Designed miniproteins, single chains, continued (5). Designs and how they scored, part 29

Each design is a single chain, and the fold is of that chain. pLDDT is the mean over its residues in the fold that is shown.

## One batch from the design tools (miniprotein)

Design m17047
Fold by ESMFold2-Fast:
Structure m17047 (fold): chain A 65 residues (1-65)
Amino acid sequence: STLEELRERAEKAETLEEVKEVARELARAFPDSIVARIALQEVEASEDLEEAKETVLNALDALEA
C-alpha cells in the first residue's frame, strides 16, 4: 500500500530532503487530510532529521488508524 511504501521510505531516510519528499507525497496522496498538511508544514520547517522522521511516522500512524 502507499502508506506502507511511505513508512519504509521514512524509516530508511538518511537526509532531511528524503523525509521532506515523503511528507510531500503523503500530503499529495491525502490532499484533504489536515494531519498530512500539518506534518508537511512541520517537516518543511524542520532542521533535525530525527525530529522530521518522527513527525512523518506519527502522521502515518494517525492515517492508518
Scores: mean pLDDT 84

Design m17048
Fold by ESMFold2-Fast:
Formats: C-alpha cells, structure tokens, sequence
Structure m17048 (fold): chain A 62 residues (1-62)
C-alpha cells in the first residue's frame, strides 16, 4: 500500500541522516583503528537496514 511505502521511505531517510552524521565523525576521527573500525561497522549496519527496506518497497510495488 502507498501508506506502507511512505513509512518505509521515511525510515530510509532517517537512516540516511544517521549515516551522514557517522560519516562526518569518521572524516574528523583521529587515526585510531578501533574507533574507525567501530564507525565503519555502524555505517555498514545502517546501509544493510536501508537495503532491506528498499527490498520491501520493491516487493510492495510489484
């Protein structure tokens, strides 16, 4: 339904905003491998969630 698609799109937008903030933290991070690894891991996790939400939207549009 259109309402479900809209809700999923809003969730994706929120996750994209979180990724943007984490990427800013990564850009400004000291060369600390543990901190860099943690930030990259969080970014990848959020990207995975976006991928799953986009797949759900695709199913709803088919």
Amino acid sequence: SDAKIKALEERIKKLEEQIKKLMEELRNAPKDIKLISKLIGEILRLMGEIFELEAEIKKLKS
Scores: mean pLDDT 85

Design m17049
Fold by ESMFold2-Fast:
Structure m17049 (fold): chain A 84 residues (1-84)
Amino acid sequence: MLSYEDLPEEVYEELKELAKKAREAAEKGDHEKAIEYIKEMLDLLTPYAEAGNVRASVMVLALSVELAVYKSSGIMEVLPLPER
C-alpha cells in the first residue's frame, strides 16, 4: 500500500542541504559536483520511495527528470529546489 506519511525530519534537512550544494555547484560551473549532489538526493529518497512513500516517489521522479534534462542539455543549468 502507498504511504502518505511524512519523511523523517533528518531526511528533509539533508535534502535541503544537498539541494543548496547542488545549486551552488551549478552556479560555480561545477557540473560534475552538481550532478553528484542530485544523485545523492536520489539515493537518499529511493529507499523511502521503494517502501511506498508517495512524497518520496514524487520527489524521485522530479529529480530524475531534472537530472536527465541537465545531463542531456550539454549546458550549465541552475539546479533549483523543485519549483513550479
Scores: mean pLDDT 72

Design m17050
Fold by ESMFold2-Fast:
Structure m17050 (fold): chain A 59 residues (1-59)
Amino acid sequence: MFEKSLTEIEKNIKENKEDKFKLEILAGVALIVAGVARLLGDEETAERAEKLAEEALKL
């Protein structure tokens, strides 16, 4: 369900490393995806989304 969305988020993080504001928005979107995935019982997708959010915020 979220594989394409997470791939797009990852690509946008990579392309926007200097744009702190966009990185914060991308991290927020990834955390929303993580929450929805956990609610649906998809722990693997939730963990991937949480890692992408953490990576975005560390840049």
Scores: mean pLDDT 79

Design m17051
Fold by ESMFold2-Fast:
Structure m17051 (fold): chain A 73 residues (1-73)
Amino acid sequence: MVEEKLAEIEARMRALAPEFLAAGARTARELRALALEKLGLTEEELRELIEEYLKEKGLPEEAYADLARTLAL
């Protein structure tokens, strides 16, 4: 399920955040980029996952901005 995949990305970011900060990541954008690299995902693939999640939940596309902000996009 797309929701589970997004939750996995969030959990990975949280779990690896101390290691990424020690490696010099200082912004949410840098942390996200390192987490996506570790998961083998592109920013485009993450965007597609968010769009699919919105469709599964019956949420409007305008809710993308709120989810993107929550995921530090």
Scores: mean pLDDT 64

Design m17052
Fold by ESMFold2-Fast:
Structure m17052 (fold): chain A 96 residues (1-96)
Amino acid sequence: GAMAELEKKKAEETKKNIHDRILKQLSDIFERAAKEIGNEEEVKKLEEQARTLLENGDYAGLQALIDEAYEKGILTPEQRLEVETLAALKAIADVV
């Protein structure tokens, strides 16, 4: 069937809304991490790096970043798993 240009734009808007929601959940995870360790500046830098990697679909870079953050005690095992889950959801959203 003929797909109208408007239908494509609506699909892109839906994908953007899903991506924006995923990025908000990422911010919420790092806000919790900041409260636990009390080093808000370090966690904020980590959040900005994670956000950039996730937005760019650099899932290997994101995994390396969160593994290092876990080893440094910046992220708990649960917080690391939450970020991995968001990365998986973002990858799925990118192909819908």
Scores: mean pLDDT 79

Design m17053
Fold by ESMFold2-Fast:
Structure m17053 (fold): chain A 70 residues (1-70)
Amino acid sequence: NPEALVERAERLLETAEYFRKLGASKETVKQILEEAIRLAEEAIKQSTDPGLVERAKELLERARKLLDEL
């Protein structure tokens, strides 16, 4: 279910952003972001819904930006 993958990736991205604000280790934040990226990429592969694909791509962009800032 690609919608469930996007929802889970979104929740993981929010968790990573929150942990980063709390000063969690770079390693912890990186692991959460890598899982969010994996789920978003899987959602893009499975989805034929343009709106869901766009949401997944936005999640990928935000997650990659956070990784670059670590």
Scores: mean pLDDT 86

Design m17054
Fold by ESMFold2-Fast:
Structure m17054 (fold): chain A 83 residues (1-83)
Amino acid sequence: MEEAEKRIQERLERGEFTPEAVAGLADGDALFAEIKEAIDKYGVSLPDIAMARRILQNPDLPYSEERVKEFLEALKKYEEFKK
């Protein structure tokens, strides 16, 4: 757990968490469990972050305004986290 948090912190500092990398991790990658656990500990959902970034790239995606707001809030928490 602590080692997984350290790895995530190192990757955040390197800027390795691109929208593509986050989306890939959300779909059954071996590191998904470690990263999800650390992000959940900080109160942010990795799948929601991936969706928020996709919505920012393509705002025509067919989600409700309420759902979009949830995704953007998750991304905001994640970005505050990288500081």
Scores: mean pLDDT 53

Design m17055
Fold by ESMFold2-Fast:
Structure m17055 (fold): chain A 58 residues (1-58)
Amino acid sequence: SGEEEKKRLEEERKQIEKKAREGELTIEELLEYYKKVNGDEKEIQKLKDMQKKYDSLS
């Protein structure tokens, strides 16, 4: 079911976003998440933007 899969992906995204905000998101974790979202560049770009934003604030 798409709804259950979407909810799980949203929780995974929240965890990855948290790591990005903390500057702890690795390339490996980013690639694993990329596979889970079936190559959604839009979601990957959000994570990259978050990480860069928090890196520049320190």
Scores: mean pLDDT 68

Design m17056
Fold by ESMFold2-Fast:
Structure m17056 (fold): chain A 60 residues (1-60)
Amino acid sequence: SVAEEVGAQIEAVGLLIEAERLGDEELVKEAEEALELLKKDFEKGKEKLEEIRKRLEELE
């Protein structure tokens, strides 16, 4: 649904902001890729988003 796509995009933007705040250039790039992917291939974008979330959790 459109709501699910919008929700995923909002989450991706949140992760991008968090990655930028942490100064993690790799995470910033991956968050940007996830945002682009969500628009072209939602399934792959969603998977990329999960991967980024996991990496952010591992950074302390």
Scores: mean pLDDT 78

Design m17058
Fold by ESMFold2-Fast:
Structure m17058 (fold): chain A 64 residues (1-64)
Amino acid sequence: GAVGSTATVTQDYTATGAAELSLSAGDVITVLGFDPENPDLVVATSVTTGQTGLVPANLLAPVL
């Protein structure tokens, strides 16, 4: 997905590390960019909670 775009979470996700976001299916996030150390992760801000953290890119719609 493009930086600064909004994306919808496609399935529930529970954070496995302190830097990750826990999200529910249907949550809207703003994509800030890809993690420079792991391109399979994106840095995103939850619209619902305002929290910023890492999210697996494959959870986001449209399919990333």
Scores: mean pLDDT 74

Design m17059
Fold by ESMFold2-Fast:
Structure m17059 (fold): chain A 70 residues (1-70)
Amino acid sequence: SLEELKEEIKKEFEKFLELAKENIEDEELLKKIEELVKEAYKELEAAKTKEEVEEIFDKYSKELKKLFEE
């Protein structure tokens, strides 16, 4: 279901954030990661289709990857 997909994606972002908090000492980078995850959650809550959820996951995964390249 759409709700199950949203929950799964949220769980993945939660795991990522926990790992980031444990392994990243850069407070500014951590803050940026937390802000992106919060924004992803907001967009996920508003999403009405599976396609929208997948687009949100792709968008925020790319943004998170960019932060690790900087």
Scores: mean pLDDT 80

Design m17060
Fold by ESMFold2-Fast:
Structure m17060 (fold): chain A 60 residues (1-60)
Amino acid sequence: LGLRAVAVQDFPALNSDELALRVGEEVLVLEEVDEEWVKARSLVTGKEGIVPKSTLEVVE
């Protein structure tokens, strides 16, 4: 069960494992990687990658 979240800031993917996000983009949080990073799937693009937890606000 993924948690639904929304990007609250733009995040440029700097590494191949990272997911690029824009403000307002909905994602599913799939897995916690560590204290600051989660693996998420964009509901807009369908791409997966890691993003900082601080870029997201959980809405579901």
Scores: mean pLDDT 80

Design m17061
Fold by ESMFold2-Fast:
Structure m17061 (fold): chain A 63 residues (1-63)
Amino acid sequence: LAGKLARALKDQPVDSPAVLAFKKGDLLEILKAYSDGMAVARSLKTGKVGLVGLDDLEILGDA
C-alpha cells in the first residue's frame, strides 16, 4: 500500500497532532501501512502527514 493514492471516504476533523485531518473526497498518499489497519499518509491538499485508518480510505492506485 506504500506509494498508493487513496481517497477519503469521510470527514476527519482535527482531533490530535498524530492524526491526519481531512475532508471526504480528499486525496492522500499512503507512506506506510501497518498490519493493524492503520497507515501514515500525506494529504495532497495540505502536505501534512499523520495517522489514518485504512477503512476510512478508498485505494485508487499509484501516487
Scores: mean pLDDT 77

Design m17062
Fold by ESMFold2-Fast:
Structure m17062 (fold): chain A 54 residues (1-54)
Amino acid sequence: MLKVLVTRRFFSTLHGINLETGEEVIVRFIDGKYLAYDIKTGELLGEAEVSYPK
């Protein structure tokens, strides 16, 4: 499961950073899961665990 730090939220779409790679990702909530996509390629990277900066 990818660990993603959420940097921005727009409606059902979260923008964040993959904490393992430092890559920018888009996260969407689909069928009860957070799914992470590469922001440049749109490739599905996998299920994400999301965290917010305080």
Scores: mean pLDDT 79

Design m17063
Fold by ESMFold2-Fast:
Structure m17063 (fold): chain A 75 residues (1-75)
Amino acid sequence: MKEREEALSEVEKSLALLIGSELVAAGAPEMTPEEEEKAFEELLERIKNAKPEEIEKARELAEERRRRLAELAAE
């Protein structure tokens, strides 16, 4: 049971980074923590319905987006 929760937490973090990096790239880096939480909560529901294959793809995309976000944050 805990293993599933841990795996979901990793996916959740990856997808949260994906949303964050996408918003920064779109020019909305000043979102409030509340707005980020809401977007993350909506994503969490989508994860529950998502297939494992899509979750893995989202993880890879989140890693790429996070790399770009790091560059944007450094600038």
Scores: mean pLDDT 59

Design m17064
Fold by ESMFold2-Fast:
Structure m17064 (fold): chain A 75 residues (1-75)
Amino acid sequence: VTDEAIEKAADILVEAREKGELSKGAVQAQNILREAGATDEQIRRILQAMMDLLDKGATKEEIVEAMKKIVEEFK
């Protein structure tokens, strides 16, 4: 999984939160991560953490860092 793919997924999730379309954004982010070679376990862990962070109003930078940490832990 590339840093570029993580940043694109984070952008989609942040934009989806602003539009009130988190479910749609989560599907799009999953597709980007999956195409970038993320495993189903990595995707599951990322989505679980991201839903909590997005609900708390986390910044894009915080979301990107959390995603990178999960990808590194579950490689």
Scores: mean pLDDT 80

Design m17065
Fold by ESMFold2-Fast:
Parts: C-alpha cells; structure tokens; sequence
Structure m17065 (fold): chain A 68 residues (1-68)
C-alpha cells in the first residue's frame, strides 16, 4: 500500500469515527486521530516522517470538520 493509500484509509476511518461520535470533545477527536494513525503506521511499517504526513492530513480533516 502506498503512502497515498494509507492516508486515504486514515481519513476514511477518522470520518467514520467522527460520524459515530458527533458529540465528542476536541481532546477525544485528537486522541482518536492519534490511535488510528498509530495503528496504520504499525500495520504498514511507516517511517516517523510518513506517520507525521498522515497525522497532518487527518488533523486537517478534523479542523475542516469542526469548522463546518
């Protein structure tokens, strides 16, 4: 799986979690992002730099979701 595919999977899992937890606090949302990215990084053997890229993409999605 490419970094682009892992990023897409992370964003899909984060969106699913957010839809299931509409009343979650900001801290709970950030924790969920951290858990999802850590799991995918472990599963796909991502470098720290790659894991950071995926984390940044997921946090950007979170910011956009909270601003909507």
Amino acid sequence: MSLEEVTREALERVEEWLRANPDASAAEREDAVGRIVAELAREHGLSPAQALEVTNAALKLLDEWEAA
Scores: mean pLDDT 83

Design m17066
Fold by ESMFold2-Fast:
Structure m17066 (fold): chain A 62 residues (1-62)
Amino acid sequence: EREEKVKKMKEELKKHAEELGFSEEDIEILLLTFEELAEVSDLESLEKAVENIKKNLEKVKK
């Protein structure tokens, strides 16, 4: 269940970054960083992290 939710979060981040026009390499780095965060964070904290990451990606692209 937890692993399935983390997988969905990764898919959501990947899709969002692709829609914003990030490169495949940048997306891979993003997903690896998120995987590291997921090893030390609870699901509620990860949901907040996904929202914050999405907002930060939008700001970077402008």
Scores: mean pLDDT 80

Design m17067
Fold by ESMFold2-Fast:
Structure m17067 (fold): chain A 62 residues (1-62)
Amino acid sequence: KQELIDKADRLSEEAVKAMKEGNYKEAAELYRQAADFYEQAGNTVLAESLRKKAEEAEKKAK
């Protein structure tokens, strides 16, 4: 539903900002939250993409 997509979009934008600032742990959490909302909205491809971004952020955070 549109509200879930809007929430996911906002969280993914916040995750990108966190990545730019070097806050990798925060970025990973934001990407996972965005992925969950995309999955609930039925966009499994985008959800999987964001889960991979979360894993990359986690690796950078250690």
Scores: mean pLDDT 82

Design m17068
Fold by ESMFold2-Fast:
Structure m17068 (fold): chain A 65 residues (1-65)
Amino acid sequence: MEEIEKLREEAVEAARAGNLEEALKLVAELYDYLVEKGYSDEEVNKEVSEAMADVLRAEAEALRA
């Protein structure tokens, strides 16, 4: 559980810094972690979808639009 939170927070921080490439890489690492630990497809999709939503919100904040 701590690793999921850590990867999600790191992805958001990368997006806030304007580094979308790193943010997406961290979301991919979250996916790999969940699959390796034996999470179900439903659980993986939920965690990854929430992480992507957080990343997109952080990117929108960084764009000053």
Scores: mean pLDDT 81

Design m17069
Fold by ESMFold2-Fast:
Structure m17069 (fold): chain A 77 residues (1-77)
Amino acid sequence: DSLLDQILTLIQQAAEREPVPAELKPLLVKGVNAVMEGKYDEAIKYFEEAAKRARELGHPVLAEAFEQIKKLVEDAK
């Protein structure tokens, strides 16, 4: 599995337990696109913001998934 495959798997698994709110979708799209473009620092910022927003919206499973994704992107640098 590539980094992108791992990220998409984590998002899919979290989305099965908690629906992704419309407010988080732009951040998720920007984060995934940044990973695809090799812009890892930018991706880390988007996933950090997504994790914070998910917690504020009461979605702890999505927040944890975004924190795990952030760590995976950091480890890939």
Scores: mean pLDDT 85

Design m17070
Fold by ESMFold2-Fast:
Structure m17070 (fold): chain A 63 residues (1-63)
Amino acid sequence: ADDLANQAVEAISRGDAETALELAQKGLEVDPNSALAHYALAGAYFLLGDQEKAREWLEKAKS
């Protein structure tokens, strides 16, 4: 289910990078192939200022 990944995206929209990262990681534990969870991880890392990790997770989301 994409529920955790959707909650992570909402956390990103609020600027809550810590909550977004935790929820996105839990989403990947449930569904390792979730494109939405990969996208949420990219957004969380971008908010944390880690542009390299943000780009890596964004590319995984496109796959």
Scores: mean pLDDT 79

Design m17071
Fold by ESMFold2-Fast:
Structure m17071 (fold): chain A 66 residues (1-66)
Amino acid sequence: MTPEEAFRRLLELIDQGASTEELINAAKELAKLTKDPVDLTLFAMLVAVSKHPAREAILDAIAEAA
């Protein structure tokens, strides 16, 4: 799985109304796969501006796994 595929998976889960646990797991995989700090920051910013109810949990998972 590429970072772009992992980000697409996270967006698909958000669109499908997935559980907070599924979103956290997808965010952790994204962070593990994303080796470029700039790309990781861009993904985090896109999540931050979405105003999703699980936004803070997703952002915390990305930061912890990076």
Scores: mean pLDDT 74

Design m17072
Fold by ESMFold2-Fast:
Structure m17072 (fold): chain A 55 residues (1-55)
Amino acid sequence: DTAERLGRAALLLRDTDLSVREIAAEVGFRSLATFTRLFTEAVGVSPAAFRARAR
């Protein structure tokens, strides 16, 4: 489920120092580009921007 994967990615971005690439792979995305696009569509900001504002 994409929504669950993106929710898990958001927690990992906030709570860990894993790279965006590592988080994408960890939550089951084969493509960093696809992960970044879907995360940005769902959340409204890029994964890197989300990490910056969540910390």
Scores: mean pLDDT 83

Design m17073
Fold by ESMFold2-Fast:
Structure m17073 (fold): chain A 55 residues (1-55)
Amino acid sequence: SMRRIRGEVEKGAWEGLGVMMRQSLLIAGEPEEEAREKEEELREEGRRRGEEIIS
């Protein structure tokens, strides 16, 4: 269904945002652990939003 496709696209977009945020934080001199946690938070947010679209 279109909702499934949109949900997967949403998940991918947030995953990409998480990667960009992690890289930006590392460039700014933030600890690797904090940058990784932020990436994971954004990935989980995207997963949640994507599942909401699918449902």
Scores: mean pLDDT 84

Design m17074
Fold by ESMFold2-Fast:
Structure m17074 (fold): chain A 74 residues (1-74)
Amino acid sequence: SPDERARELSREAEEYAREVTKIAKEKGTKEAYKLAKEVADLLMETHRALDAGDLEKAEELVKKMKELAEKAKK
């Protein structure tokens, strides 16, 4: 259902944000903190999209957050 999909997207977004924040704290680099800020902004945008019922936009934003999380691991 759309409600279940919205909950999954919200959970994934929060998980990526937590992961990148943890990596930034562990690495302590300016680059890692920049990625954490970008992911935090995308998390806010994802919640706005979900509040508006825009699941397609929320999916695109979560995909971008995943890409930033992968960059943070390098």
Scores: mean pLDDT 87

Design m17075
Fold by ESMFold2-Fast:
Structure m17075 (fold): chain A 71 residues (1-71)
Amino acid sequence: ELPLPPESAEQREKKAYILRAMNELQDHVAALPAAEREAILNAAAQAAAAYYQGKISRAEFEARLAALKAA
């Protein structure tokens, strides 16, 4: 197995932020039907991956989650 490179402080912060945001979204959509909840969480997971990889900013990630909560 290839050893994982050590996480930077930035990557650790992004992970912690993503986990908190995803948990908040999970709580927000908990009452929705499973199919709708899965669609929202899948879209959020894609946004989280893009943010973690540095492809989008924190503001863009927050905006995408806010849009999913409003839908």
Scores: mean pLDDT 78

Design m17076
Fold by ESMFold2-Fast:
Structure m17076 (fold): chain A 62 residues (1-62)
Amino acid sequence: MPIDDLEVELSLTIINATIAEKAGDFESAAKYYRKAAEISRQLGDTELAEEFEKKADEYEKK
């Protein structure tokens, strides 16, 4: 996959995560943040991936 396609997918995934978060759908928010973490790792951004994994873990515990 081109890197540009992953960056677009990451942006859309983050938007979906924030929509779910604002709607109080913490299960969907956790899933989208987990996906954002995986895409961030594919882009080589380990720090960003860790931040999204932390958000996903927080919402999974809620």
Scores: mean pLDDT 81

Design m17077
Fold by ESMFold2-Fast:
Structure m17077 (fold): chain A 66 residues (1-66)
Amino acid sequence: PQKVLDKLNKFVKENNLKIPVHAQVSMDDLNLLKASGYSDKEILEMIGDRLVDGGVITEEQKKELI
């Protein structure tokens, strides 16, 4: 779970993103997804999809996150 959070935080910094509080991902959220059988890649895809749908990033930027 920490590796997913670290990768997401690095991506946010490198792309100068401002993530709304309601779209922020906690360690508890990541732990729940990992416990549910999702891989790190699948979790990053889900986060990326949410950020694209919310207009925070583009589909091209999502590919950099995964």
Scores: mean pLDDT 78

Design m17078
Fold by ESMFold2-Fast:
Structure m17078 (fold): chain A 68 residues (1-68)
Amino acid sequence: MEKVQEYADRVAEAVRAGNTEEARKILDEAVKDGLITPGQAGVLKRLAEAGVAPENIARALITAADFL
């Protein structure tokens, strides 16, 4: 859970800064660490690109990781 929270916080910060490229890199790193699937990362990347609130993307990441 702690590592998932770290990624969630990092993604929220990147999205809040308007840095979609950094948010995508963080999500790819979470896939590499086995916390989410590539499919889940794809959905989260689309949410970040669509301008969904940073806090909602962080919650979605935590929820996705809970199912692995």
Scores: mean pLDDT 81

Design m17079
Fold by ESMFold2-Fast:
Structure m17079 (fold): chain A 57 residues (1-57)
Amino acid sequence: SLRELAERLGVSQRTVAGALAALRAGGTQAKVAVHDLAEASGLSPEEVRRLLEEGLR
């Protein structure tokens, strides 16, 4: 859920929703969203991508 992802990443639900939309779009938007979320959360880009992909299921 958006709330659980936001809590796990330490960011707002709006930020997670935007990142999920960018990941659905793919390409550069997906890469930028993963990078921005990694900086905001302190997690690696790989871990952020994995969590966002779980959120798309």
Scores: mean pLDDT 80

Design m17080
Fold by ESMFold2-Fast:
Structure m17080 (fold): chain A 69 residues (1-69)
Amino acid sequence: GGPGARAAGALAARIGGVSAERGERAGKVGNDHRDLPVEEAGRLAAEEGGVSERVGVGAAGIGKSMNGG
């Protein structure tokens, strides 16, 4: 395909990926919630709460900047 198709595909994949990833993660956690490796369990749990932590990362950076001021 051409580079033009990438833009439309990227947007669709991003929106669909976010929704599908959230739905897939919820379903996967529900299905595999009996036995997940520590690394995968921690990663899935972090992703469930990571969306909130993502915005918190910026605030943490500001806090450290103020330490010098």
Scores: mean pLDDT 48

Design m17081
Fold by ESMFold2-Fast:
Structure m17081 (fold): chain A 72 residues (1-72)
Amino acid sequence: NLEKLLENVLSLKNPFVQALGLVALYRASDEARELALRHLPTLSPETKQEVLRIAEKLGDEELAAEVRRVLA
């Protein structure tokens, strides 16, 4: 269950680890990507910033644009 795996990662309360989990989910499959995008707005500002940093480092401009929308 992808949703339960994401909940477990988010329970760790470390923004970088939470961001790594969300980025991995976004890149795994179309279903996992939709789940990641649904949860993206609910993340802490710190976790959102870490997702943006990882997306920029990976050159994932689509994910970077999605994060910038929820930070604005």
Scores: mean pLDDT 83

Design m17082
Fold by ESMFold2-Fast:
Structure m17082 (fold): chain A 88 residues (1-88)
Amino acid sequence: MKKTVRLVIKADESVSSLKVGDKVTVTWGDKTFDGVVDEVLSDTTVVVEVVVPEEEVSELPKAGDKVTITLADGTKITGTVLGVRILK
């Protein structure tokens, strides 16, 4: 079964070009997962909902961990996780 996970990410650069509903992928460790922008809190803070297999839930990033957001055009934005919540 797949789980939806809400990640709050502090980006290392501006994310003001991101909009709610934008499709992204998020990479942590050696794993990449499909996501969608749920909220843009500031020019450098974004909330992404990521779909993760249930078996990967124990390997989720924690606050302080580094992640990479890849946009539909291939642009990569690195950031730090501020918060993680499992939704479903």
Scores: mean pLDDT 81

Design m17083
Fold by ESMFold2-Fast:
Structure m17083 (fold): chain A 60 residues (1-60)
Amino acid sequence: SEKLKKAYEIAKELIDKYGLNLPFDKLVEEVQKKTGLSKEEARKAVFLALYDKVRELKKQ
């Protein structure tokens, strides 16, 4: 869905800006504020963005 794609993009931008220093709950909160998604949907988007970031680091 468009909103889930936007949530993923926002989560990825936040991770790129703050690194892994921002707590998971704060990432979820910011994604919810910007997208209007449920907490559960925002958590899924943040999890996917973090998983992808870890995979990128593993390739380096």
Scores: mean pLDDT 80

Design m17084
Fold by ESMFold2-Fast:
Structure m17084 (fold): chain A 67 residues (1-67)
Amino acid sequence: SPREELLRAVREVAQELIDNPDITVEELKARFDERVAKLPPLTPEQQAFLDGARAGLVRFHEALRAE
């Protein structure tokens, strides 16, 4: 299911951040983009969801670094 693959990609990048809190924001973005690149062609709605998830992961990273 495309939905399950999208959620899995987001979850695995979030888990990588939890396991490696010293990861840079650039490396986090690169890991997210690498996983998204392996997905089949996205609908505009799926792309909007992933854009939001990517921004959310960046905010999560900032929150973890704020201690």
Scores: mean pLDDT 81

Design m17085
Fold by ESMFold2-Fast:
Structure m17085 (fold): chain A 66 residues (1-66)
Amino acid sequence: MSEVVATGLNATGATAAALIAIGSPGAEVEVGSDGTVRARGGLSEEDAAGIKAVAAASGGTATVTT
């Protein structure tokens, strides 16, 4: 089980990160109005890496906890 917390995302990056997380069966997703996206539960390692890449592309940061 992986948890990803991404912060400092712009609107496009937050949307892309949320879509990756929603695509993971059993993943739980929280989106904050401050550009924060948190995904946990059934998140795969590949989807966690995808969220991290989107956060970096948006000028934000992401932390993955396994």
Scores: mean pLDDT 78

Design m17086
Fold by ESMFold2-Fast:
Structure m17086 (fold): chain A 87 residues (1-87)
Amino acid sequence: MQEVTQELEDLEVTVAGKTYRAKRATVRTTWDPETGDRRIEIVAEAEDGSTVKLTLEVRADGSWRLKAVVTDADGNVLAEEEREGRL
């Protein structure tokens, strides 16, 4: 398994109809060379103090799943959304 960590600036994301903005976000990409599966995880602290976590999983067959979870400072889930499809 390979892993790369990068930082993003000026992230804007909409989860369950609410838009969250963050000045910085951490992106972690992992991939499995045996299966061809890839996982991208983005974690950002939003300007309102909530934490936004986006997880994108892409399989070698082109299927994908995106999960978005927003939590408050105490770890309570404020919003959650999941999407799936094919490339």
Scores: mean pLDDT 80

